# Designed miniproteins, single chains: the designs that were tried, part 9

Each design is a single chain, and the fold is of that chain. pLDDT is the mean over its residues in the fold that is shown.

## One batch from the design tools (miniprotein)

Design m283
Fold by ESMFold2-Fast:
Structure m283 (fold): chain A 74 residues (1-74)
Amino acid sequence: MRLSELPEEEAAKEAVKLMVESYKKEGNLTSPLSIAHDFRELYPDADVEKLILEPLKKELPEEVVKRLEEYIKK
């Protein structure tokens, strides 16, 4: 399912799910960063910290989420 087919909150939940699944499968940040970038392109005014980063802190190691936050905020 494409993120563009979903409302903002549902797109955020799907993005988080895809980011978690890709990290667990691949062990790197390439796919998670691509997914986060696609979400930001579709919803540039979205609260990324609330909708993406906070849910990710529950699913992924804190160090991994911190690296994603640094790349997303650049």
Scores: mean pLDDT 78

Design m284
Fold by ESMFold2-Fast:
Structure m284 (fold): chain A 81 residues (1-81)
Amino acid sequence: LHPGLQEALRHLGLAIQARKAGDLKSAKEHEKKALDILVKGGLSEKEAKELIRNLKTALETGDPEAAKKALEGLRKVEELL
C-alpha cells in the first residue's frame, strides 16, 4: 500500500476515534489532513470528500454500498499514486 494512502487512512481512523470521543476539533483536523493527502495524490476535492464519506460510513455502519464505493475510490488513488 502506498505510504501516502496509508497516512490518509491513519488520519481517517484517528478522526473516527476523535468524533466518538466528542473531540470535534481533532476530528476535523485529521479529516482535513486526510483530504489534503488525497488531493495531493491526484483526487479532486469532490472525489476526496466522497471517498472519506464512504470510508467513514463503511467503517461505522458496515453498509455494503458504501464499502463498494470506498474500494473503488481507493483503487483510483492507488492508480494515481
Scores: mean pLDDT 79

Design m285
Fold by ESMFold2-Fast:
Structure m285 (fold): chain A 79 residues (1-79)
Amino acid sequence: MSEDNGLSLRLFAEGLERVRAGESAEAAAREMVDRLLEIYPELEPYRDELIAHLTRLLTAAAADPRAPARLAEALSEVP
C-alpha cells in the first residue's frame, strides 16, 4: 500500500498475539525478524541482536496489559 502503515510494528503486534496465545517469546521474535528481513534485507547484520531484543520486548509486553495501547501510540509517532 502507498501509505506507511508501520509494517515493522504490525509484525511486532502479531508476535505479541502469538506469545499471548501461548507461543514462546523467542520463537515469535525469530519469526518476526525473519519476516522483517524478507522485506528489509539490509537489517540482516542485526538479526541476532533483533531476535534477542524482540524476545525481551515480547516477554515484557505479553505481561503488560497496557502494551497494545503503547504499541498503538508508537505507531502514531512513526507514520
Scores: mean pLDDT 69

Design m286
Fold by ESMFold2-Fast:
Structure m286 (fold): chain A 50 residues (1-50)
Amino acid sequence: MVSDEEGRALARDLAGGRLSPEQWAAITQAARDARSEEDARRRILAAYRA
């Protein structure tokens, strides 16, 4: 599970940034493929920053 602080930072990045449908799909896929909450966080951030 993502900590409250990490969750807030991620939410601010996602809310402040404009996501394309492709980026959103990649983020959703990354979260589903993740093996742990830490892995999910890394994959989501990587997809968002791509």
Scores: mean pLDDT 61

Design m287
Fold by ESMFold2-Fast:
Structure m287 (fold): chain A 78 residues (1-78)
Amino acid sequence: SEDELADRIHTLSPEQQELAKRMVGIVQETLKKLVDKGEFEKALELAEEAVRLLEWALETGDFEAALREVEALAERYL
């Protein structure tokens, strides 16, 4: 649930919180660029992929690998 996701984020280490913030920032900037171009279907696809990567990072603790995937994903969508 969304409440469980929020609780998990609050239990992250400062390093993991910083990586998660960077992931969210890249996704938000890329979504804005896609929306500004009228690429709404790509924006939705990116949002769905980003949620899956965040869930994977929360499950595995590997926020560094998830950040690299988000960076590669943003590059592919632009």
Scores: mean pLDDT 82

Design m288
Fold by ESMFold2-Fast:
Structure m288 (fold): chain A 85 residues (1-85)
Amino acid sequence: MTPEEREDERMAEQALAAVREHTGLPVSVLSRERRGETIIMTVAIERDGKIVESKLAVRRRGDTLLIAMQLESGETIRLEVPLAP
């Protein structure tokens, strides 16, 4: 595995943990792809007995992860999370 692949996996894992903490809901990863400096993740969120699909955009800025989540309602949630060592 390349250092870049390892960093992508680490960023994805930390972003997923942050989204779970922020929403308080079960979240699972359906797919992940890199677009330039951004990782796009498709996630399944269980809410009100239904599974809702959402997209996360994850980018690293120094020691911080920038996470944007687009909800089905068209709302965007933005999170900034310290990158764990």
Scores: mean pLDDT 77

Design m289
Fold by ESMFold2-Fast:
Structure m289 (fold): chain A 93 residues (1-93)
Amino acid sequence: DLEREILAGLVLIAAAVSKITAERSTDPEVAELERKYAEMFEEAARAIDNGDLDTAIELLKQARDEAEKSGTPLGKEIARIAKNLLEEAEKVK
């Protein structure tokens, strides 16, 4: 399914953004939070590939909530990305 393949790709892009942000962060607290977001996005992408959209949706909700708690401008953008990915995941379910 092309729509699910695109969704998995977009989730992996979100994971890459969080991972790069963690590597470039001078704040160890922010770096740790961004690593957690990256792991959640990577797990969500694997769930999509396995056809388990329910698990992917729960992981994207978790990533959104953790990113919102970061208190950083980039965390706010990561939360927005996770929210958009959630809306797309619900459409292809």
Scores: mean pLDDT 81

Design m290
Fold by ESMFold2-Fast:
Formats: sequence, structure tokens, C-alpha cells
Structure m290 (fold): chain A 64 residues (1-64)
Amino acid sequence: LEEAAEAAVALIKELVPELTDEELDIILDILKESKEAALGAVEALAETYKLSEEQRAALLAAVE
């Protein structure tokens, strides 16, 4: 779970370079909370930042 969360945050940083280190820390905490919270965060990011289907799938794979 922690390793998957860290990998997901690294990918989020590459896909959404506008995010600050502080915002990335908040996302990391959400991803560590539960699998459901992690999946919800990925969907919210994909919708907010208009990620492609491929980018969303890669991020889902990283948190699963």
C-alpha cells in the first residue's frame, strides 16, 4: 500500500506538474488511507486535470 502510493504520487507529479510538493503530500496521505480512497482520488484527478484514458489506467494500476 505505501509503496504503491509513493509510485502513484511520482506518476501524478509527471502527469500534473502544476501540483506543489504540499499538494502532492496531501494526495499521498489520501492514497495511503484505503484502496477506496486511492481509487476515488485517481478518478477525481483524471476528471479535474482531463487525463487521457491511458494516463488514468496507468495511475489506477499504480494504486492497485
Scores: mean pLDDT 76

Design m291
Fold by ESMFold2-Fast:
Structure m291 (fold): chain A 100 residues (1-100)
Amino acid sequence: AERPLTPAEVAARAPELPLAWQAKAFAEAVLRAHDAGVSTEEMAAALRAAGLPAAADIARRIAADPQMPHSEIVALTAPLSPEEIARALAILTELTERAQ
């Protein structure tokens, strides 16, 4: 499901690119963790323990609605800093690896 942006797509989306990429990466990480058998509550608890309560709430919403439109995911993740998203991605990746 993950596809890298082409140089043309990067140029066309330059004003929104970091946020759109972060939103997609976060959603994919949540869905991969869920597919690997990580419970929504385990994801949320790990994110809260890391000091990321907003990311925990967003992860719960994505796990509850895997068909959530990308625009809604972008809106939900907009308040998160790039550093918070990067930390959340690392935590979700670790949970996924441990579940497999």
Scores: mean pLDDT 74

Design m292
Fold by ESMFold2-Fast:
Structure m292 (fold): chain A 90 residues (1-90)
Amino acid sequence: ALELDPLAAEFLIRYLTKLAIKTKNEDYVREALILAARQGLADTLRKMLEELKKANIKPSKETLDEALKVARENGHEEVAKILEEYRKEL
């Protein structure tokens, strides 16, 4: 799989996260989570989830399950663990 520049991917995820907070539209949360999961951006994912938690935005179980599936299909087990831990904290 092609990996984008991690810095560019981080900025895109941060942009989508900010847009999700402004609009409260779960589609932006889903896009950001799937991107982080597909590319294995564990630290970026941790920061994103903390920012969403601070904004009192909770991703749906369906969104978290889809991101978890994508992470595992792409071999990013650390990202998968972060998503599972986040689900338990909800």
Scores: mean pLDDT 81

Design m293
Fold by ESMFold2-Fast:
Structure m293 (fold): chain A 71 residues (1-71)
Amino acid sequence: MVPKLAIQGAVDAVKAGNYDNAKSALTSALVNAGMPIDEAQKIADQAVDDAKAGASVEDIQKKINEALEKY
């Protein structure tokens, strides 16, 4: 489970242009939730791209939860 606050923080970082910080924070949260590092990096990159495209925290959380169903 990735906390909503971690996703909110990543979206806020993307809005501020801190893409590397957003990716690192999401990758760490996903690994801590049980996802392998390689998959966590891919999902974090996708979430950052979705946030850049204007996706909501709720939309990103749904996609992350769907990805975590495998683990």
Scores: mean pLDDT 81

Design m294
Fold by ESMFold2-Fast:
Structure m294 (fold): chain A 68 residues (1-68)
Amino acid sequence: SAMDELRRALAALVEAGGLSEAEAEEALTYAQNGDGKRADALIVRGLARGGRSEAGRRAGTAAHQLVG
């Protein structure tokens, strides 16, 4: 499901150092509540932090596409 894909993308972004586990849970909660814009704002910040690695860029881009 799209939500399972989002969970995996957010977990990968945490591993890449773009988001904390708490920020990833907050982004997932916003997405589950239909607040894609607030979820995307967190994901974009995570991309800015974790985008130094290819893995972080891929994870953040995937999460952004799922909610934005």
Scores: mean pLDDT 84

Design m295
Fold by ESMFold2-Fast:
Formats: C-alpha cells, structure tokens, sequence
Structure m295 (fold): chain A 87 residues (1-87)
C-alpha cells in the first residue's frame, strides 16, 4: 500500500472514532487542517519534523477531550502509525 493510501486509511479510522465520541466539529477541523498540511508537505517533498510534531500536538489535544479510555488508546496507536508512515 502506498504511504498516501495508508495515511487515508488511518485518518478515516480516526475520524470515525472522533464521530463516535462526539468530538466537536471545530476540533475535528483543526486536526484535518494539520493532517492536510502534513500530506501536502509529504507530496511536495517538504515534510519536516516540525510539521510532523505539529500534527502530533494537534491530535493529542483533540484526543485529550475524549473520555473513553479504549478510544483514547486506539487513537494514540493510530497517531503513532501515522507518524511512522510520514517518517
């Protein structure tokens, strides 16, 4: 599977978990914006550790608002898989 296909699968699963846990649309929009920035940088060959760490920080902020521990644990694992694909 290509890195872009892997990233799309991971973000799709994360967005489903956010929806199930009633994450606010404004928080989802922040995450999608950070993800989109990372994907554009990857496609342009301009991906930096700073962009990866910005995506991680935004994801961690959104995940911190979820109360279900199993959902938080799954999302944390998906963030690590996403970062591994970007590196």
Amino acid sequence: MSPLEQLKALVHEMLAIFDENKVAQEDIDKFVAAFGRAVRALEAGELTEAIIEELRAVADEVISKIKDQAAKDRLAALVEEMVAVLR
Scores: mean pLDDT 86

Design m296
Fold by ESMFold2-Fast:
Structure m296 (fold): chain A 83 residues (1-83)
Amino acid sequence: SERRREIEERLRELEAEARPALEEARENGDRERAVEILKEMTLEVAKLLEIPEEVIKEIEALLKAGDYQKAYDLLAEAYEKLE
């Protein structure tokens, strides 16, 4: 439970750090920059959830292919398995 709370706090910190950059990208219509920031956030979240390196590589490959739904599904599955 405490570990889940610590991860949730770290996720909020990551969101807070990325939010200004995402807002700037949206304001400028810079879709490429927004996607880049989201990819970086997704990989940082995967590390916080202690996802195995093999699964992280899968997530990276899915993001590179533009298959964001499958990448997010893998992250959600890892989050649900937290104790």
Scores: mean pLDDT 74

Design m297
Fold by ESMFold2-Fast:
Structure m297 (fold): chain A 79 residues (1-79)
Amino acid sequence: MADEAVQKLIDKGYEDTAYVFSAILYRLEEVLKDDPERRERVIREVSKRVLELVDKGKPDEAIRAAEEELERVKREVEE
């Protein structure tokens, strides 16, 4: 899912978006390293959202949505 989403962004010409999104995915995996089930679900959900926004011509909104998910997950993991 994650690698497929990054590759789709590259194939569409959004290489900068793909690079930033890849970094966000790496950080999500780090934050959720102790919860693999939640990690796979969150990565799947954020990847779908990013691809949806890019398909609408909104790569900046896609990155913002991914960053917001990362921040939300960080707050929840500290509970």
Scores: mean pLDDT 81

Design m298
Fold by ESMFold2-Fast:
Structure m298 (fold): chain A 82 residues (1-82)
Amino acid sequence: SQQIQRANVSIRLGDIYDRQGNFVMAGRHYRGSGNLFQSTGNFQQALQSYQRALDSFQRVDPDSQQVQDIQQQIQQIQRQIS
């Protein structure tokens, strides 16, 4: 689907920003990918994308609202697939 294609593009953009040390932009793109995978029912790929977003935002500020929000999203998906 086009949503899965967009999710994969977002991962690639996240990887590029991560390699450049731009962890804010990396986290945003990984989170965007997670949102697209979640909306298409691809929960395992959503978890992987959210985990990468979590790692990126933690490198910026581990106490940030973005970190808390992604941790909650990860927990919600894990409960839905259990």
Scores: mean pLDDT 89

Design m299
Fold by ESMFold2-Fast:
Structure m299 (fold): chain A 94 residues (1-94)
Amino acid sequence: SSLEEAEKKINELAKQALDPSASLEEKKKALEEMVKIVEENISDKELVKRFKEAAKKAIEALEKGDEKTYEQYVKEAVVIAQTGIAKEKAKLAA
């Protein structure tokens, strides 16, 4: 259930990060909370590193007002997080 809760929370935070009506601070908090969930739930250190790099680039783009680059890196980070959670779930099913 903890991995299912992590997946649900990642998807909710991704929606908030990609919500055009969300404030800069709300978007930044969503990405920071996604980093914590990824670090707590994904054992693959390389995926965690890639996620943190994508999230950092997203925050940098957000602070510069580059909405297209921000959206690109948020989507990249979400795919990495979803991949990591899927791999953890596969280990539990084996």
Scores: mean pLDDT 87

Design m300
Fold by ESMFold2-Fast:
Structure m300 (fold): chain A 82 residues (1-82)
Amino acid sequence: EEDKKIAEQFKKAASSPNLEKAVETLRAALVHPNPIAQVAALKTVASDPEKLEAARDVLREALSHPNPEVQKIAREALERLE
């Protein structure tokens, strides 16, 4: 239940039409201690080509993230930008 609430909060914030807000939400999610928040925001940004491009720098930082799921999603997202 709490994980669902956290996932929905970060998904909603990352789905913002404001690209700067979406990127800031992703950055906040990646430093959040809950892996559900990290993955939810990252998948939301990675599913939108406009947000994906705007978040390129944050995605490169995510390649060094301690969560291996975050590393995988970031790598796949960056491959789509090539």
Scores: mean pLDDT 82

Design m301
Fold by ESMFold2-Fast:
Structure m301 (fold): chain A 67 residues (1-67)
Amino acid sequence: MSEEEIEELVEEIKELIEEKGEVPLDEIARMLQGLSVEDVERILRRLVEEGVISEDEAVAIYLKVAG
């Protein structure tokens, strides 16, 4: 996945969280379905670094996608 595609997904996830007022773990996991483990990790890492989600939320999403 390109850096531009990662940026687009990060922005879509930010908008989803803003609209819902909470972190919708299952919906975010569905958005990340079909991506490589590396791309999922990169997106979740960026969301944590930008303060959009917590590390615990990132782990929960990762387990829903990769497990």
Scores: mean pLDDT 82

Design m302
Fold by ESMFold2-Fast:
Order: C-alpha cells, then sequence, then structure tokens
Structure m302 (fold): chain A 73 residues (1-73)
C-alpha cells in the first residue's frame, strides 16, 4: 500500500512518464518487496522503451521478479 501510494504520487507529478521513469519506479517497488507492482511498472516501461540498453535493463528487472516469486513458491 505505502509503496503503491509513493509510486502514484510520483506519477501524478509526471503525467506522461518516460520508460526510464517507469523503470526506476519498478525498481523502487521491487526493493520494497512489492513484486506485483514492480512487474506492472516494468511491463509498462517495456511498452515505451526504445533503446536496447533500457530494454535489456527492464527485462533483467522482470527476470529478478520472476526468480524471487519462484523461490518463494
Amino acid sequence: QATRQAVARFLEQHPNPTAMQLFLAGDYAFERGDYDLALELYDEALRLATTPELIEAIERGRERVRQELAARS
């Protein structure tokens, strides 16, 4: 809840967020343990990302979420 609220406040300040901003928000959610929110933000960042470097970074973030969820199953 607190993590989602912090991300929501950030997005209110950035009504047209860049792929980088969404990627950083996803990393923030991941660090806070909100894996569902992190994956949602990474997915949206990937939809907007156009550079190979950023796409690779986002896919790496998504893989970290996947591995963390698998380890807890």
Scores: mean pLDDT 82

Design m303
Fold by ESMFold2-Fast:
Structure m303 (fold): chain A 102 residues (1-102)
Amino acid sequence: MITVEVPERAEAPAGGTGVIEAVVTNDDGGTTFVVGSSIPLGKASAKAVGISGDLVADGETGTILISVGSLAEGGEVRVVATGSDEKGNTATAEGLVRGVPA
């Protein structure tokens, strides 16, 4: 089984880019692939800008970095991280990112 965790709440600089860490554990064999996405809430206008990090091997824990850009101050976006492996196992986690003064 793979497990994906993101912070329930995080902050990003308004008008800039914030980085959210997704922790991925694979204890069921195979290589793990992680995809990040963002869902604007209300007037937030942010999307995942990029994903970087190490691919998680079987029995290992890795960190994937999800970049969130261009939040307004007080704006919120939901970040969703989805992990999958070569055996067909999947896991999804989500959290909220708020724009704060830079």
Scores: mean pLDDT 66

Design m304
Fold by ESMFold2-Fast:
Structure m304 (fold): chain A 82 residues (1-82)
Amino acid sequence: ADLTPAPLTPEQRARVEELKKKAEDAYKQGNYPEAIKYYDELARLYRESGDEIGAAFAEIQIAITAMDAGLTREEVDKILGL
């Protein structure tokens, strides 16, 4: 288990911050499908960088957003192209 995060490149950090901000902004605007999409991309990016804790938090945000939106698992999967 890699509990020591590799230092993110400036490009990776900018991408994380951009996705986080877009997800939060979409959520605040009530655009829950867009927020879910950005949180999923954020979770994927964290997972690719070995940040399992960051990925888990992003996945929790998807679950919270889905609950707030009244979305079913099937509807979430459709939003994510699954």
Scores: mean pLDDT 79

Design m305
Fold by ESMFold2-Fast:
Structure m305 (fold): chain A 96 residues (1-96)
Amino acid sequence: SMEIERVLEEVRRLLEAGDAEGALELAKEAIERLAKTDPEAALELGERAVELFLEHGHLEEALELARHLLEVLPEHVARTIGLLLRVLGEIIQSEL
């Protein structure tokens, strides 16, 4: 999806600029918008955005985004819980 790629590019730019909070807000707004018309696209955007936050070392924002996905996409609970567990694994690993 062109919208997913555009949003992810903007999230990446904000993360590279050191604006993790702005990146999180942008991702949350895009997920909420997509969830109303295309829940599968919203889930794909969320999963890929969480990976971007993890790659850039923003574990707290990655966790919040995964939690937000669980609230916005309750019918996709299995995948959103899997994503939360992945973020928690990265947090645990970072403390070792």
Scores: mean pLDDT 84

Design m306
Fold by ESMFold2-Fast:
Structure m306 (fold): chain A 80 residues (1-80)
Amino acid sequence: GKKQGEEFQKNRFKYGSGQENHEDTDLKTQQNTYNGGLKKGGKKMGLRSQQLSRDSGLSSENHQQSAWNSGEGGYQGGLE
């Protein structure tokens, strides 16, 4: 009856979909990691380079960074 139907669905979901979902999750995790870095517009190294440039203390550098983040970051964020 119902118990057998649920067991069949759980077997299908756990055995088939579970492993399939694991592969899909792995792919999504890889894509999310890559896209996350791109969306933020910065690898850690790039961020540090930008901080060093700011430490050099030119207002034009700060202004350019704000313009870039507004255009590129916002645009990529909308693509999700």
Scores: mean pLDDT 44

Design m307
Fold by ESMFold2-Fast:
Structure m307 (fold): chain A 58 residues (1-58)
Amino acid sequence: MLSEAEIKAAEALGEALKGPPETVRYNSQLDEATREVVRALAKKPEEDMLAAAKSLSV
C-alpha cells in the first residue's frame, strides 16, 4: 500500500468491519479475521478497494 488512496480505503473498510462484535467474546477471533479480509482486499486495484470501502462505509 504505497498510495494514500489505498491506505484510506483499507482503513475505512477496516473500521466498518471492526465495530459491532466488540461486546462479544468472539471479538478477538473476529478482529483477526477482519484484518485478514482487509489485507486480502488491499491486494485488489485501488478503484475496487475504494468502491468497496465507500459502499460498506455508508
Scores: mean pLDDT 56

Design m308
Fold by ESMFold2-Fast:
Structure m308 (fold): chain A 70 residues (1-70)
Amino acid sequence: SLDDVEKQLHFKQTIRNFFSVSIDSERRLAARDPSKAAEYNSRVAELESFIAELEREIARLEEQIAALRA
């Protein structure tokens, strides 16, 4: 249903925002400890990959909502 798709959209947006905050935290840690920068940068890259997948899922859900309203 439209309501179920809208709930999924809000859930995915919440997760994306959480990962964005996590990236900021990892970048701050990399700046504070250059000896571990490679490890923190690796985690940032992984989180960016997860955000990219979430953005694709969000776009798909937005298209589904548009189709259900049309």
Scores: mean pLDDT 87

Design m309
Fold by ESMFold2-Fast:
Structure m309 (fold): chain A 60 residues (1-60)
Amino acid sequence: MEAGYKAGKAAGEAGGVGTGAATGAGFIRQSMESPEKGGEAGALAAGGSKEVGRKAARVG
């Protein structure tokens, strides 16, 4: 959860002022449903890969 949440939050911030809040909220929701899924979504939005997202979710 925590790693997925952090990935989602970082993705929201990286999305910038115009889309940051909406992007962050979406990834936070996914992190609550599944830490691995949230991590994958967050990493993808930040320009990473699903593997990076899953690894981040495993740390949390």
Scores: mean pLDDT 54

Design m310
Fold by ESMFold2-Fast:
Structure m310 (fold): chain A 88 residues (1-88)
Amino acid sequence: MSDIQLKSDYIFLKNLVLDPFAVFGSKEKAVLAINNSKLSNPESKQMLINFVNTGEITPLDPRLKPIIDLLKAGQLDKAEEVFKQLFA
C-alpha cells in the first residue's frame, strides 16, 4: 500500500471510529466522501464503506489493525504515534 493511501485510510478510519455523524453528518455523506476520495484505492474505499455500513473492519494492511484498536480504545495519542512510526 502506498504512503499516501495509508494516510488517507488512517484519516477516514480515525474520523469514522471517533464519530462518523459529527464529522460527516450521516453514513450516506461518509460513503460519498470515501467514494470521492482520490487518494484511496478501490479496495481501501470498499473496506471503509463496509466499516460505515457494518461497523466491522477488515484492514487490507495489517499495520492498520493496531492503530484501529487504539482508536477504538480512545487512545488517540498512541494511535498517532504508531501511525507516525510507519512513515519515520
Scores: mean pLDDT 68

Design m311
Fold by ESMFold2-Fast:
Structure m311 (fold): chain A 87 residues (1-87)
Amino acid sequence: PEVLKKINELVSRANQLAQEGLNSADKETAIAKLEQAVGLYQKALDLWYDYAFNKKFAGGPEELKLVAQIEANKAAAEQKIAELKAS
């Protein structure tokens, strides 16, 4: 489905931004990149849940694994943002 292609494109871009944020020596740049990554992960999750709900599809093991990975990566980025803002 085209929705899964769009989700994968959003996740790929979010992963790149998260990596750029984690590798940034500048705190403000790191926070900005990580916040952009969180936003893209959220968009990917929103697209998945809208698709799953409208198709009455709970997801197979591979789709559920992808969703769990997106949620975990989003949570990790949010935690890093909180750590950077507290320092």
Scores: mean pLDDT 86

Design m312
Fold by ESMFold2-Fast:
Structure m312 (fold): chain A 95 residues (1-95)
Amino acid sequence: MQPDTSITTSPGSSVTLRSTVSGDFLSVSWLRGKETLATITTDGEVEYAKDVEGRFTLSSEDYSLTISDLKPEDSGVYYSEVNGKSGQGTTLTVK
């Protein structure tokens, strides 16, 4: 029913989570659970959460989220919101 993508990877690796943005948008945000990690608007400005430490990168070209130097605490359910509308979740497991 709900084809949530599941990714299992090791600490120190990198992962890219793809967004399903199509057509016109005012904003795209990436969230982990209830926590907003990064937001981009139509002017191309990317805003990152306080504790993202530069390991998280939101692409302005395809709106994907890349997480580098993965830690076990990066495990969680990630999803994109387009104009406040939530997309499909991706479960990331770092072990």
Scores: mean pLDDT 75

Design m313
Fold by ESMFold2-Fast:
Structure m313 (fold): chain A 65 residues (1-65)
Amino acid sequence: SKIEEAAKLLIEGKEEEALKYIKENNLDPKLVLQEIERLYALGKISKEELEKAKEVHKKVEKKLK
């Protein structure tokens, strides 16, 4: 899904690509954060990857507002 793709970009630290993808697809950044948290809950990403993705998400969210 588009939410899953946006979450992947944030996990990979691709701030600019994630920002563009979220804007172009009119995605809710809250749903993207929920997807990152879901992947962590399922054991698909590490705690370190989760924390890094959350930092990138904060930067992207500020630029969307």
Scores: mean pLDDT 87

Design m314
Fold by ESMFold2-Fast:
Structure m314 (fold): chain A 92 residues (1-92)
Amino acid sequence: MTEEQWEEADAAVLELAAAVFKSLVDRGIPLTEEDVQRLLKLAERAKKLPVGAESALQAIIDTLRRSLALDPDNEAIREGLEKVEKLLEEVK
């Protein structure tokens, strides 16, 4: 597998990982602080992708926003959302 193919695969895997957390919030389960930390690590990896960074970061943002709607007083989700939104602005 070429380096470019690995980078494309990484983008797809990061989007899939974000979608898994999104499935939890779609079922009415808000993200835990540990889940937010995992998504933040995924976001930091996503911003370094040469292809698909914007899409992957957007998927993480969508997941955090949905979780915040379920648990609006959760500071970890609010802070996580702000951090990922800043990362998205850096790659636009």
Scores: mean pLDDT 75

Design m315
Fold by ESMFold2-Fast:
Structure m315 (fold): chain A 68 residues (1-68)
Amino acid sequence: SMEEIEKAGKEVVLQLQEQLTAQGASDEEILAAVREVVAVGKEAEAAGLSPEEVRRLMEQKAREILAA
């Protein structure tokens, strides 16, 4: 459902913000990273993917950003 997708997205974004803040990232860097993860989630949702698949893709993008 939309509510499940929104909840999953918020959880991924909050975890990403927390991790980047802990690493000393700037507000600008955090905003850019959040925008990338949200864009992936919106594209997956628009493609008709399940809430589980949307979350997985967002988590994958967040991990990619944190590994860089």
Scores: mean pLDDT 81

Design m316
Fold by ESMFold2-Fast:
Structure m316 (fold): chain A 63 residues (1-63)
Amino acid sequence: MEWEGEVLDLILGALPPDTDFSSPEAVGVLEAALDRLVREGRISEETRDRFVADFRAQQARDA
């Protein structure tokens, strides 16, 4: 898990406080939050795509 602390804090701050990361719906919530951060210029599209890919890989492993 090699994400910059600042980027991780931005992502976590953009998520609803009741986000269940074990839920199948969590990837959709995460994608919406990351899309908002890209739109606001806070993260790059590459950062978003990598984070979503890593999260999906974790979800697939836990399934």
Scores: mean pLDDT 72

Design m317
Fold by ESMFold2-Fast:
Structure m317 (fold): chain A 84 residues (1-84)
Amino acid sequence: SLEDAIALLEELIELAKQAEEGKVSKEELLKRMEEVAEKLRETHPWVAQAVEEIIEALRAGKMSISEAIEALENILDQLRRVAA
């Protein structure tokens, strides 16, 4: 559901903030992001694709964790606007 997609993105944003603070490894963050993208692939394919693009940018060193948080927050904002 849309509510499930919002909850999963909120979880990823919190995990990413913990990774930025050094409380969680980048590897643990990437693994959870992959799991969330897979869960959303059939129901919200555009969200899954956007998360996968963030994963690839993080792996390639083309995006910081701080930038990934901003990108995830932008996706969440778009989902909340659709829900309203």
Scores: mean pLDDT 86

Design m318
Fold by ESMFold2-Fast:
Formats: C-alpha cells, structure tokens, sequence
Structure m318 (fold): chain A 72 residues (1-72)
C-alpha cells in the first residue's frame, strides 16, 4: 500500500540519518556512502522492496548523504 511504502521510506530516512550522525568526523565520504548503501540494502531485503521502492530508497539515502556532506 502507499501508506506502507511511506512508512518504509520514513524508517529508511531515520536510519540513514542516525548512521551518518553516529559516524566520527574523521569518517571519509566513501565510508559514509558504504554505510548508507548497507542500511538501504538491509531495508530492501527486510521488506522485500519492489524495484520502484528500492530505487526510491537509494535515491533518498544518497540525497541525505549529499546534504550531510554539504554541511561540512
């Protein structure tokens, strides 16, 4: 359902944000990107996300990483 999809995306945003905030300042952009990819992959597997939802989750995760990096 659309409501379930939105809840999964919100969970993904929260988990990606928490992971990025938990990493030390010394963490490289590559390390941050790998952690974002790992979180998204875990959620895709957990929820058996459709290709469309998987793409939306990766895009959201990468957008969050870009915003995080721009604030440094």
Amino acid sequence: SEMERRRILIEGVNRVTDVLDSLPDSASEEERRRKVQQVVDELVEKYKASPDLKEQMYKAGMDLLKDHMARR
Scores: mean pLDDT 84

